# Designs tried in a protein design run: designed miniproteins, single chains, continued (5). Part 17

Each design is a single chain, and the fold is of that chain. pLDDT is the mean over its residues in the fold that is shown.

## One batch from the design tools (miniprotein)

Design m16600
Fold by ESMFold2-Fast:
Structure m16600 (fold): chain A 66 residues (1-66)
Amino acid sequence: MKEARELVEAVVAGDLEKAISYAKRLVEEVGVEQALKEVRKAAEDMGVSERTKELAELVVLIAGSE
């Protein structure tokens, strides 16, 4: 959960390099499907916009495709 929150925070800050780094670590640890679930929960808990949540999900998918 902490890494998922850090990923969402980086997306909110516009720091895509950090967001991708956190996404790669999260995907490596738990896999793409679980990473998406954790990122969605973090985004909902943090009350971010739908656009920010969509971008965070996209970053996880990109990290998982490498």
Scores: mean pLDDT 82

Design m16601
Fold by ESMFold2-Fast:
Structure m16601 (fold): chain A 57 residues (1-57)
Amino acid sequence: MKEFEELIKQAAIFILGTPEHLREITRKNTIEILSHKFKVSKKEVEERIEKEIEKLK
């Protein structure tokens, strides 16, 4: 999917599906990739991913 919102949701699911000991590094790498791909600030990507993670918990 090419839509920013759909990739944010997929990123949240991917991060939560990652083993706990790798979750932090996976989250940081995913934020950086999406920030560069969509030219959105890392802070905005992080806030959106965090909100989606909260909805899944």
Scores: mean pLDDT 79

Design m16602
Fold by ESMFold2-Fast:
Structure m16602 (fold): chain A 58 residues (1-58)
Amino acid sequence: SMDEEELKKHVKELLSPLFSEEEAEEAGEGAAHSAVEAGVSLEEALEKIEKEAEELKK
């Protein structure tokens, strides 16, 4: 199963090319926190972010 560190790393890798590294790190931390608070799986949270990142690529 995916842990919070893995989620943060994947989000950072997805968003770093589109945003600053600092912004990508903040997004990863926010995503992990939101997933835990909402009780959704980290894998589901990552899939949602991947879809959003694809939309941002245009």
Scores: mean pLDDT 75

Design m16603
Fold by ESMFold2-Fast:
Structure m16603 (fold): chain A 69 residues (1-69)
Amino acid sequence: SEALFREAMQLAMRAALAISAGDLATAEAYIARLEEIRKQLEAQGDLESAAVIAEDIRRLREALARARA
């Protein structure tokens, strides 16, 4: 769904901003929602959009780990 992909892009941006602001709990919540959207897109057969979101999740989790170090 294009709407799910658009929601995911907004969540990824908000997660990055939350990490930058030191709001790591909020960032974790946004990343959890991104995981749910990724799974929904995979279930729908939208593997390209799911792969983009999976890469965003990976980069956000790396940024979150660095912020906690």
Scores: mean pLDDT 89

Design m16604
Fold by ESMFold2-Fast:
Structure m16604 (fold): chain A 73 residues (1-73)
Amino acid sequence: DAAWAALEAEVRALEAELQALRAEHPATEEHRDLWWRRTAELQRRVLERAAELGVPDAREALARLEAVEAALA
């Protein structure tokens, strides 16, 4: 459970930072695209690392993320 606890703490810290950033700076069209790309890339990397550490929920979440990305293409 240590791997999941560490990953959850990292994700929550990133979410808090992103929310604070958006609250201070309303998204423009260019900034919205940049923030979306950064957020998606970070989420994917976090989930890939969790899957490598053997967290079963992370593998399922990664598969769902890939399905969403495919649906948006």
Scores: mean pLDDT 66

Design m16605
Fold by ESMFold2-Fast:
Structure m16605 (fold): chain A 64 residues (1-64)
Amino acid sequence: MRQEQVKQNEEASRELAARLREIRERHAGDPEERLRELMTEVSREIGKKYGIKGTAPPEAPEPA
C-alpha cells in the first residue's frame, strides 16, 4: 500500500528521465534556452500525469 505511492513516484522519475534524455537527443542541435523550455514542459507533463507527491510544486505552477 505505501509502496504504491513510492512505485508511482519511482516510475514517474524513471519515465521523466527517459523522456528528458530523448528530448536531449532529439533536440541536440537546439539552443540551451529552447532545450530547457522543452525539458520543463516535459517535467510538468510527467508530474501532472503521475501526480507525483514528492514533486513539491512551488506556489502556482504557472509559466509566469
Scores: mean pLDDT 65

Design m16606
Fold by ESMFold2-Fast:
Structure m16606 (fold): chain A 93 residues (1-93)
Amino acid sequence: AEIISRIPSEHIRKIAEQYARAIELDPNDAEAWNNLGGVLFREGFLEEAVEAYKQAIELDPNYAEAWNNLAAALRTLNRLEEAEEVLQRAKEI
């Protein structure tokens, strides 16, 4: 909730708020969690993006895009061992 208010672009902040509202209406919407993670990742909120992608994967463990996005975010954080483990799991889907 608090991190979305830190997004400098008003347009991008409104997009993140729309995904946050979708999650409030349906917390089991794995796509909304993945999409929120993507917005946070692009804005440089990498740890928060990781948490959003992990939530998408918890809801849908076969969500290959969320696994790949998590690996990319972990690489950007220089958490290379975790990124490789996640990428190997993505290949099993």
Scores: mean pLDDT 83

Design m16607
Fold by ESMFold2-Fast:
Structure m16607 (fold): chain A 57 residues (1-57)
Amino acid sequence: LSAEEREELLRRAEEWLAALLAAGVPADSAKQLVVRELVEQGVPEEEAREIAEEALA
């Protein structure tokens, strides 16, 4: 991933996490759902986990 691609994915992950948390999804479950979504979009699992953890922080 380029720096620009990662930054855009991080921003979208933050938005997805905020929406899931607002809907009452627990933080750990919300993070797992975001990781799954990023992987489905072609992001490697390791990078998807890093992005989701950074978005939750």
Scores: mean pLDDT 82

Design m16608
Fold by ESMFold2-Fast:
Structure m16608 (fold): chain A 84 residues (1-84)
Amino acid sequence: LEREVQVGIAQIQAAVGELLASKGDYEAAAESYERAVEILEAVDPAHPAVAEALRKLAEAYEKLGDLEKAAEYRARADEVEAAA
């Protein structure tokens, strides 16, 4: 119940991030994806949506030129996918 609501909120945050990224606003997109990751990890760190959100976050940081953060989030997404 509450867990399902949290997952829904995280999915909305990820969708907002995708919209912002499509407009080239990668800073706002990264913030939306970070919120999605925080919510999803609090619910279930193994949830498939965690890896998806982390990959989107890595891409946003790559577009911002923050290659260190992009690499960190990409590695974290790979770890989640490997554990699933």
Scores: mean pLDDT 82

Design m16609
Fold by ESMFold2-Fast:
Structure m16609 (fold): chain A 66 residues (1-66)
Amino acid sequence: SKVETAKRIARSIIAAAEAGDDVAVLVGGRELIELGFEEAGRAIIEAARAGDRAAAIEVAREVLKL
């Protein structure tokens, strides 16, 4: 399902952010947008561009609660 795929991407984003891999966080945010989770994906991309890894993790954790 789209929700299960979004949760997999969200777990990947959290791991990437914790590792300091901002490029992988941006890729994950884009994948969420392409899957139809545009609000979450854009928020993650904006957080990553601002260097706010905590905000990217917070948004990804909200996706895990779907």
Scores: mean pLDDT 89

Design m16610
Fold by ESMFold2-Fast:
Structure m16610 (fold): chain A 85 residues (1-85)
Amino acid sequence: ALEEARRIAEEVEAAADRLAADPSSRAEVAAELREAGERADKVDPELGEIARGAGDIAATEDPARAAEVIRAAAGAMRDLIAARE
């Protein structure tokens, strides 16, 4: 369960990096983060909320700003996972 959550947090961070490198990937990144949120919710609803929020930001904010917020969301997910160890 926690190993899956760590994998999801890594995917969220990778999505932020992809969006920063290629702004045209916004729709793909938003879709990936929505799926990540559904998977994270099965582990922990709070992790699911963080990942879904990142997906909303990817869809609505400018790509550079969205990438920063999504990266921060991945950090928050990792901190929450560490607190549950």
Scores: mean pLDDT 82

Design m16611
Fold by ESMFold2-Fast:
Structure m16611 (fold): chain A 80 residues (1-80)
Amino acid sequence: MDAKEYYEKGVELFQEGKFEEAKEYFEKAIELDPNFAEAYLNLGHVLRVLDKNEEAKEYYKKAIELDPNYEEAKELLKKL
């Protein structure tokens, strides 16, 4: 399974409300591709749902660091 496949499974699990499992899959995606900005963004989403807003901010900032033109990550960071 490649980083994108782990990411896509994480998105599926998130939609099913399986937040801890979704977190594990996004973490695996990042492990395989440390430059996968979208995986950092969605790991931030999981943490926000788990009410871990400070940790979510760190992952949104990492997504922006990897892609400075990532407008979605910038908007999400502003709303926290």
Scores: mean pLDDT 84

Design m16612
Fold by ESMFold2-Fast:
Structure m16612 (fold): chain A 108 residues (1-108)
Amino acid sequence: DEKLAKKAVGYLALSYLLLRGKATPEEVALLEKLIQDFNVELTPEEEKLLEEAIDRFVRDLLEKYGINTEENKEKVKELMIELFLKKPYENVGEIMSELYEYLKKLAK
């Protein structure tokens, strides 16, 4: 389910931004909502906020590897959705490991 995979990527993005002290109050509220019920229906505004949080998360990772381009942003977003679609259960450590290896390969 692509919508659930995108929510999982968004949940990871929101959690990352919170841990980095970069989350807005609206992003914290959305993260809390997803923690309480991951299957909750999001408003169009919340879906936009989720997409923007994913974008900021991916940009922060790409910047650390010196490869922050629009093309690389789209590639990383697609990879993360694909990784969550392929795994029937979340293994965040394995997903993050595969993501870091991909970023290292792009930076070469």
Scores: mean pLDDT 77

Design m16613
Fold by ESMFold2-Fast:
Structure m16613 (fold): chain A 68 residues (1-68)
Amino acid sequence: GMMEKQKERAEKIERALVYYVVTGDRERALERLKEAGVSEEEAEKILEAVEQGDGRRARELIEEVVKK
C-alpha cells in the first residue's frame, strides 16, 4: 500500500545517508538518493543539511520527499 511504499522510500534514503556519513562519498550518496526517488535538487538540500549537522532540516526535507 501507500504507507509501505513511503516506509521503503524512507529506509532507502536513510541507507544512502548512513553510507554518506560512513564513507564521505557524496557523489554515490547523491546517486543512491536519486535511486530512492529523490530529485537531484532535493538530494542536494538533504546532503547539505546533513553536512551542516542540521538534523531538523534534514528530517523535514526527507518527510516532504516521502509524502510525495
Scores: mean pLDDT 81

Design m16614
Fold by ESMFold2-Fast:
Structure m16614 (fold): chain A 60 residues (1-60)
Amino acid sequence: SEELVKEAEKLLKEAIELIKKGEIERAQRLVDEALSLLSQVSPTMAAAGRHEVEKLIKEA
């Protein structure tokens, strides 16, 4: 559980950096992977993470 959360957080951090650089397609793949890991631990955390990332992508 903790291992999956740590891996998901790492992927989300990398995705956010890619979004800031305009690498949206790469960021989307990392986000999908991270949210899949989070949904196995907590659907609520996955939903929150998805919302924040979708907001960042739309604002990019």
Scores: mean pLDDT 76

Design m16615
Fold by ESMFold2-Fast:
Structure m16615 (fold): chain A 62 residues (1-62)
Amino acid sequence: SEVDEAIDILLNSPSVFDRARAIARLTELGDPRAVPALQYAAENDPDPTVRRAAKGALERIG
């Protein structure tokens, strides 16, 4: 599914750009199945911009 593909990119892609795009896609889809992955990224992603984007997505989905 599109949700599962975006979650995989968010958690496994070495590209900051691809992870940011995955967060945007998960936000557009609005599927609550993304919430655990977005919580993980918000706390653990090495890039501070990706962490902020994940926090923003959680506010829109949750």
Scores: mean pLDDT 87

Design m16616
Fold by ESMFold2-Fast:
Structure m16616 (fold): chain A 66 residues (1-66)
Amino acid sequence: EKEKLAEELKKLGELYLKIGEESDSEGLKELGKLFLELAELAYKDLEKAKKEYEELLKKLKELLLA
C-alpha cells in the first residue's frame, strides 16, 4: 500500500531531519531528506520506491559506519 509506505518514509525523514538539526549533523539531515524524497516516490511508483529504499538503507548503513 503506497499510502502506508509513504507515511512511514515521511515519518522517518522528519525524525532524522529533526535529530540532524538538533545535533547539527549534515549526515542525518541528508538522510532525512532522502527518506522524504522516497516518500514522494512511493506515491508515484510503489515498487520502485521499495527497491530504492532497500538499496539506500544498505548503502547508508555502510557509509555511516565508515
Scores: mean pLDDT 75

Design m16617
Fold by ESMFold2-Fast:
Structure m16617 (fold): chain A 66 residues (1-66)
Amino acid sequence: MDKKIEEIRKKLIEYAKKVMEGVTDQEEASKLAKEKLEPLIKEINEKYPDFEVTIDNGKITVKKKK
């Protein structure tokens, strides 16, 4: 277990939640979350190359690479 992974996941989830607040369309919410989170994900992947962050239908997953 890595507290760093949990911290990253928590931050991304909170950011996605705020981005999707006020958006009632699921497709638009997913698109907006992806668009807004992509630069943040790139920054995280640059700082933490051992982690892989993915977004699927507004759901954020953080995995530790081998």
Scores: mean pLDDT 68

Design m16618
Fold by ESMFold2-Fast:
Structure m16618 (fold): chain A 55 residues (1-55)
Amino acid sequence: GPAEEAARNILRSHERGRTSLSEADVRRVAEAAASGADGKEAFRNGAREHVLASA
């Protein structure tokens, strides 16, 4: 879904050096989104900021 696609985009942006998140934070957000659990709302907020920073 959109959260998983955003997680993928965040990870790719992190690999390209376009995120301000630490590696641990990026991994935590991606894992939460993949599980579909409590992290989805926090992930949406973080994903939007990092997608905008990557554009």
Scores: mean pLDDT 57

Design m16619
Fold by ESMFold2-Fast:
Structure m16619 (fold): chain A 62 residues (1-62)
Amino acid sequence: TELAEKALELAKEALAERDAGKRAELAQMSSHLAQEALKTSKDPEAQKLAEEALRLAEKAGG
């Protein structure tokens, strides 16, 4: 759950970030944490948060 929550927060920060370099870095960090959360957690809530984080990170980073 912690990894998924942090991934979602980073994805939202990436979407709000106006500097392209910082946006890309935040989106990349979010994607890595979200993938790790999906890999290690069987909790449906954590999986949902991680999937949402991945979608937002893709929108932010491309």
Scores: mean pLDDT 81

Design m16620
Fold by ESMFold2-Fast:
Structure m16620 (fold): chain A 72 residues (1-72)
Amino acid sequence: SMKKEAEKYYIKGSNALAQGDYDKAIEYFKKSIELDPENAESWYFLGQAYRKLGKFDEAKKYFEKAEELKKK
C-alpha cells in the first residue's frame, strides 16, 4: 500500500528529526509527501526540519501547506 509506505517514510523522518539529522529528515518527509501528499503532518514536520536549518522562508511555505490540508 502506498499509504503504508508513506507512513514508513514519515516514521523514518520523525526519527531523523529527533536525532538532529535535519537533511535526512527532509529526505524522508519529502518521500512520504510524494506517496501521500494530503498528510498534513508530513508537511508540518518538513517545515520544522527546514526551520531547524534556518531556512525560514521554505519552512513557512510548508507550514502554510500543512494548515491548508488540515482545513480539508
Scores: mean pLDDT 88

Design m16621
Fold by ESMFold2-Fast:
Structure m16621 (fold): chain A 88 residues (1-88)
Amino acid sequence: SMLEEFEELIKRLRELAEKVLEKHEEDAERLRKELVEVLGMPEEKSAREAFEERFEAIVEKMRENFDKLGEQYIEALKKINEELEKYL
């Protein structure tokens, strides 16, 4: 079904995005620590935590609108996943 295809594409997107974040997490964490030390700024949430919160919010919004926009979401997710795979 279209819903099963959508859920599989969301699962793949999460897996790809987490792999991209993992590859870049060390550089992001290093920069974050340098900014805290140099500027005396409070600790901010990690890139992974920020990604997870936004990802879940977007996915829930997509599920709410699936009956109206499901075909468009599936097409967009296929293209996003193909693009992310190029960075791995």
Scores: mean pLDDT 73

Design m16622
Fold by ESMFold2-Fast:
Structure m16622 (fold): chain A 84 residues (1-84)
Amino acid sequence: DDERKLKEMEEIVEELERIVEEAKKLSTPETKPLVLELEIILGMSLLILGVAKATGVFDDRDVETLKKYLEEAKKILEELKKKS
């Protein structure tokens, strides 16, 4: 169901945007590389969502990739919180 996949992808990207916003608020010179890594993950995720919307093709592999990016971003945010 393309509508369900689109909503799931949008929800993941929205969560990534929240993670990046929180990380920026906790940013120090020492944790800046972790914030940059999170911004790269968000950028890649926005590209995947943008291509899916532009083509109308919602691939299960893209949804799985976004879920992996979200899991990685959550781990990076936890590390950042421990160092701040």
Scores: mean pLDDT 87

Design m16623
Fold by ESMFold2-Fast:
Structure m16623 (fold): chain A 73 residues (1-73)
Amino acid sequence: SEMEELIKEIEKLVKEASELIAEAVKKGDPRAEELGQKIVELLKQFAANRDDLEKGKELKEKLKELIKELKEL
């Protein structure tokens, strides 16, 4: 289903974000904590809206933007 595909995509993005945060923390980048907090907040929104496909798609796009910012660190 579209929801199952979305969840798998989100899980992949979360893994990527976690690896990037760990790398930024290891480098001592002060932005790592702020970006990490934003990701945690998005994951809370996913949990609150787990059955809302449209909201899930919007949150996925926001997660992709945060990953883009993390890659710039």
Scores: mean pLDDT 82

Design m16624
Fold by ESMFold2-Fast:
Structure m16624 (fold): chain A 97 residues (1-97)
Amino acid sequence: SQLRQETLLAIGIIAAATFRVTSKSPELKKAADEIIDLLAELSRQPLTPDQVRAAREKARQILEEAKKKNPSAKEEVDTLERILDRVFDALEAELAA
């Protein structure tokens, strides 16, 4: 359902926004902003499985780069990645139904 897709994207945005406001590093805040923008862009058009998979891969790349530049924040970045993985899994399942 459209409402379920919108709710899942909102959960992802809230998770990234929470990470942003709790992070001290400007680089981590920038990574969070890029993820927020990515998920917000998905909410502006009808979702396709290809768009969701592409966004998932882009989010993974953003978070991996953030971990490389900020090794001390690995646990916090890994936590955000796990939340986003669950959101993307649920979006892919919703679109397959």
Scores: mean pLDDT 88

Design m16625
Fold by ESMFold2-Fast:
Structure m16625 (fold): chain A 83 residues (1-83)
Amino acid sequence: MSLVEKVKAMLEAGVPEEEILKYINEEIRKNPDDMELTIDAIAALAVVEEHRFKKLQEKIEKLRAENPDLSREEIFQKVREEE
């Protein structure tokens, strides 16, 4: 099972994105000179970022509805601090 396959399975199982990112970083740290693992990790990070982006967009919409007077930058800052 590749790192990408494991990450996809973890996302499907509802594992938090933070846990998945930690897992990817730990695997790279164990094998820092493994170029194939690094490439697989980049692909896995892309899958996580796509999922995270959808979640982030939902959170931005919620914060905008709750705080209509805040700028885009202030909304993004607030989202980042709450994650």
Scores: mean pLDDT 76

Design m16626
Fold by ESMFold2-Fast:
Structure m16626 (fold): chain A 55 residues (1-55)
Amino acid sequence: SEMEEARRLAKELAEKANLPFDESLLERKGARSPVSAMVGALLRMIGDAIDAEIA
C-alpha cells in the first residue's frame, strides 16, 4: 500500500507540474527496495518540476 500510495502521489505531482509520469524513473536510479524506489522517484520528479519551473 505504501508503494501504491507513493506511485499515485508521483503521478499526481507530475500532472500538476505538467511533466509526464514515467514508471521507468522508478527503475533508472537503481533503488534498493520498492519503497525506496517510489520515494526516490517522487523526489526526482519534484526536483525536476522545480528545475523546470525555475529554469
Scores: mean pLDDT 62

Design m16627
Fold by ESMFold2-Fast:
Structure m16627 (fold): chain A 82 residues (1-82)
Amino acid sequence: DIEKVFKEFDKDGDGYITYNELEAYLYEKLKELGKYPDPGDLYSAVDKFDKDGDGYIDKEEFKEVIEKEGVDVIDKIVEELS
């Protein structure tokens, strides 16, 4: 459920995911694997979700990435950074 996943990242309920929120999520997953990515690598991974370049990932941009890359896109990013 894309809406459920989006809501898990949208901590403030403002309809946007910030780079910091998505970076924190990816960092925690990588840390569980014993990996500590460079902040620049995290930024580059998250930047893929920001189609408008406005510094925020809205629900439509998030859905587009999931639809293009698959529901496992987060897992793929974690594998690339591990």
Scores: mean pLDDT 72

Design m16628
Fold by ESMFold2-Fast:
Structure m16628 (fold): chain A 60 residues (1-60)
Amino acid sequence: MSREELEEAIEKGEKALEENKDNLTVQLVALHEIREAYEKLGKPEEAEKVREKLEELLQK
């Protein structure tokens, strides 16, 4: 994927999180996609922050 495609995937995922706050499955899928996109962009610190959000959701 190009850098533009990865950045678009992150934006789309963040929008899905905002629009689907009551849907755990959608939030988990969106966070997973955002994390993968950050890893592919070479931004491990951002990917780790997303992983922490995933862990927080799974604790509920």
Scores: mean pLDDT 79

Design m16629
Fold by ESMFold2-Fast:
Structure m16629 (fold): chain A 56 residues (1-56)
Amino acid sequence: HMEEIKKEIEEFYKNHYPKVKLEEFLDGDFRRRYLAELKTNADTSEEAKKLLEKIK
């Protein structure tokens, strides 16, 4: 179900991080930072919550 994860990432970054590409998200350094930010937004955004659960 990698396709669902990809779609959720694409939709979330379109709204919050329009300059971030999916390949950058997969980079170790950026991915770790992005995960921390998703955790912060998980209580206010359903998209962030779902994305965090998929990539955990």
Scores: mean pLDDT 60

Design m16630
Fold by ESMFold2-Fast:
Structure m16630 (fold): chain A 61 residues (1-61)
Amino acid sequence: FKKEIEELIKKIIEAIKNKDVDTVNELVAKLVDLLEEKKLKPEEQRKIFEEIAKKIEELLK
């Protein structure tokens, strides 16, 4: 599960770098579905979004 989330995040970041909006939307939808399916606690969801935010900040540098 955690490995699948990390792979999705990596693909989302790559799609953002390529400015592939359609792929970003599809991958984000898959990530949301995985989080919903596992019924993660808010604390765990926050950690995942913090990792995504950190990687996006690196892209903006």
Scores: mean pLDDT 73

Design m16631
Fold by ESMFold2-Fast:
Structure m16631 (fold): chain A 89 residues (1-89)
Amino acid sequence: LTLDQEVAAALGLIALTVSILAAKRQGREDYAQELEKLRDEFVKAVEAGDLPKAAEILRRASQLAREHGDEDSARLFENVAAKLEELAA
Protein backbone atom coordinates (compact mmCIF):
# COMPACT_ATOMS: atom_id res chain seq x y z
CA LEU A 1 0.00 0.00 0.00
CA THR A 2 1.08 3.63 -0.58
CA LEU A 3 1.33 5.98 2.43
CA ASP A 4 -2.03 7.60 1.52
CA GLN A 5 -3.65 4.15 1.29
CA GLU A 6 -2.11 3.14 4.66
CA VAL A 7 -3.46 6.34 6.28
CA ALA A 8 -6.96 5.74 4.85
CA ALA A 9 -6.86 2.11 6.06
CA ALA A 10 -5.73 3.28 9.53
CA LEU A 11 -8.66 5.74 9.63
CA GLY A 12 -11.04 2.87 8.83
CA LEU A 13 -9.60 0.79 11.67
CA ILE A 14 -9.83 3.77 14.06
CA ALA A 15 -13.46 4.41 13.01
CA LEU A 16 -14.45 0.76 13.62
CA THR A 17 -12.61 0.65 16.96
CA VAL A 18 -14.14 3.91 18.24
CA SER A 19 -17.65 2.70 17.23
CA ILE A 20 -17.06 -0.66 18.98
CA LEU A 21 -15.91 1.07 22.19
CA ALA A 22 -18.90 3.46 22.11
CA ALA A 23 -21.35 0.55 21.53
CA LYS A 24 -19.83 -1.38 24.48
CA ARG A 25 -19.99 1.70 26.73
CA GLN A 26 -23.70 2.07 25.81
CA GLY A 27 -24.39 -1.61 26.66
CA ARG A 28 -25.06 -2.51 23.00
CA GLU A 29 -23.05 -5.73 23.16
CA ASP A 30 -24.66 -7.55 20.17
CA TYR A 31 -23.98 -4.54 17.92
CA ALA A 32 -20.40 -4.25 19.26
CA GLN A 33 -19.80 -7.97 18.57
CA GLU A 34 -21.05 -7.63 14.97
CA LEU A 35 -18.75 -4.61 14.44
CA GLU A 36 -15.80 -6.61 15.88
CA LYS A 37 -16.39 -9.34 13.26
CA LEU A 38 -16.39 -6.69 10.50
CA ARG A 39 -13.21 -5.13 11.97
CA ASP A 40 -11.49 -8.56 11.79
CA GLU A 41 -12.56 -8.87 8.10
CA PHE A 42 -11.36 -5.29 7.46
CA VAL A 43 -7.89 -5.99 8.92
CA LYS A 44 -7.57 -9.14 6.77
CA ALA A 45 -8.55 -7.21 3.60
CA VAL A 46 -6.01 -4.45 4.39
CA GLU A 47 -3.24 -7.01 5.12
CA ALA A 48 -4.02 -8.62 1.73
CA GLY A 49 -3.75 -5.18 0.05
CA ASP A 50 -7.38 -5.47 -1.10
CA LEU A 51 -8.64 -1.88 -0.74
CA PRO A 52 -11.87 -2.50 -2.73
CA LYS A 53 -12.72 -5.32 -0.27
CA ALA A 54 -11.81 -3.11 2.71
CA ALA A 55 -14.16 -0.38 1.38
CA GLU A 56 -16.93 -2.99 0.85
CA ILE A 57 -16.57 -4.11 4.49
CA LEU A 58 -16.88 -0.48 5.68
CA ARG A 59 -20.04 -0.09 3.57
CA ARG A 60 -21.41 -3.24 5.27
CA ALA A 61 -20.45 -1.71 8.65
CA SER A 62 -22.29 1.50 7.65
CA GLN A 63 -25.45 -0.50 6.83
CA LEU A 64 -25.16 -2.40 10.14
CA ALA A 65 -24.79 0.93 12.00
CA ARG A 66 -27.95 2.31 10.29
CA GLU A 67 -29.90 -0.85 11.25
CA HIS A 68 -28.90 -0.15 14.89
CA GLY A 69 -29.80 3.57 14.66
CA ASP A 70 -26.14 4.65 14.85
CA GLU A 71 -26.22 7.30 12.10
CA ASP A 72 -22.95 8.97 13.21
CA SER A 73 -20.95 5.74 12.82
CA ALA A 74 -22.78 4.93 9.56
CA ARG A 75 -21.77 8.30 8.07
CA LEU A 76 -18.16 7.93 9.26
CA PHE A 77 -17.84 4.44 7.73
CA GLU A 78 -19.30 5.69 4.40
CA ASN A 79 -16.83 8.60 4.26
CA VAL A 80 -13.80 6.35 4.87
CA ALA A 81 -15.11 3.72 2.38
CA ALA A 82 -15.40 6.44 -0.30
CA LYS A 83 -11.79 7.55 0.39
CA LEU A 84 -10.51 3.95 0.11
CA GLU A 85 -12.41 3.50 -3.19
CA GLU A 86 -10.92 6.79 -4.52
CA LEU A 87 -7.37 5.69 -3.58
CA ALA A 88 -7.86 2.18 -5.09
CA ALA A 89 -8.72 3.67 -8.51
Scores: mean pLDDT 88

Design m16632
Fold by ESMFold2-Fast:
Structure m16632 (fold): chain A 95 residues (1-95)
Amino acid sequence: AMSDQQIQDQINDVGDQMVNMGVPTSQVDTMISLGQQVIDSGNKTAQDVVSDTVNNVQDTLIQYDTLDTSTQQDSAITVNDVMIGVFQGINDWIS
């Protein structure tokens, strides 16, 4: 398992990429906050799911560099919303 700091750094990197793609900072902050709650839980299984999700998203965002600005923004917003749903579901499960 990665350290808490390594997972947090990955979430922050994804957040920075999403802001650069035009996702509203308030939506990105929500995603980061929910991810931080999973990290703070100390639940290794939940942390592994967050790490896997972030790695998959990073790979997806690299592919988005080929898209026009409007499609890139809409796609990044959708991915951020999916991450919020996943992290909220994990937090609900570990609570």
Scores: mean pLDDT 84

Design m16633
Fold by ESMFold2-Fast:
Structure m16633 (fold): chain A 89 residues (1-89)
Amino acid sequence: VELALEAGRLALEAGRLAAEVGTGKNLTKGIAAALLGIGGVFEAEVLKDAETAGRDALSGGKLAIEAGTGKAKELGEKALELGKKAVAA
């Protein structure tokens, strides 16, 4: 649960940062990544569903990597890696 929660928080922050500087398709992807991060946090904290939370965080991380640069991409990569670990556990 802790890994999935952290992955969700990273995906949310990565998506937020990507959305702040993004336009057009990158703005949309950043928003989608942030929403998936929120979903992952909710799934981990409220539903205690680490697998679903990890999958949403992983998906959000991928979108943030596509939409973002610099810190947004870095946080998206961390979300993807922790999301994979949460799903595998």
Scores: mean pLDDT 77

Design m16634
Fold by ESMFold2-Fast:
Structure m16634 (fold): chain A 67 residues (1-67)
Amino acid sequence: MPSDTEITEAMVLMAKGLARIMRKRGVLSEEKYEELIKKLDELEAKAADMSIEEASKKIVELLREAE
């Protein structure tokens, strides 16, 4: 089974994928897309220091605030 860190990293990767789709569909502006990716990169860098629940909540908040 993957570690909690690996699961968090996978969640960030999926969130980045969703952000790219939203940008391609015109739902997310280029500036908001760049800001979201930067924040997701920061979250990924801290994956080892947070629980899956904390990471999940932060990812959802970032996606909601981008729109």
Scores: mean pLDDT 79

Design m16635
Fold by ESMFold2-Fast:
Structure m16635 (fold): chain A 55 residues (1-55)
Amino acid sequence: RAEEAAERAAKEVAAREGASALTEEAIAQRMVDLGVPPEEARRAARRLVARARTS
């Protein structure tokens, strides 16, 4: 699922760049690097970050 991929990407971004780099764009970019289409990556990253009150 795209949300599962977003959580995995978020964990990787946090491990590589630190938790403060954990943004919608960083998560979406990591997902795209892993082969997820940009539109799906953006949606899943947005949902994940929205739970942290980024909206």
Scores: mean pLDDT 73

Design m16637
Fold by ESMFold2-Fast:
Structure m16637 (fold): chain A 62 residues (1-62)
Amino acid sequence: NEELVEKIRNLIKELKEAIKKKDVEKVQELVNEILDLLSTLPEEVREEIRNEIEEAVEEALK
């Protein structure tokens, strides 16, 4: 579970960079991979990761 969370966090970092670079194709790829991995996690962990994704997207758009 910890390895899976770390993998998702690395994907979130890649997503942030892809958003800043306006790489729409890469953004879609990363979003799909993150969503697939999130579906395997407990709800409490999923909520924490969703908050991290929201923060990363907000920061990338600034």
Scores: mean pLDDT 81

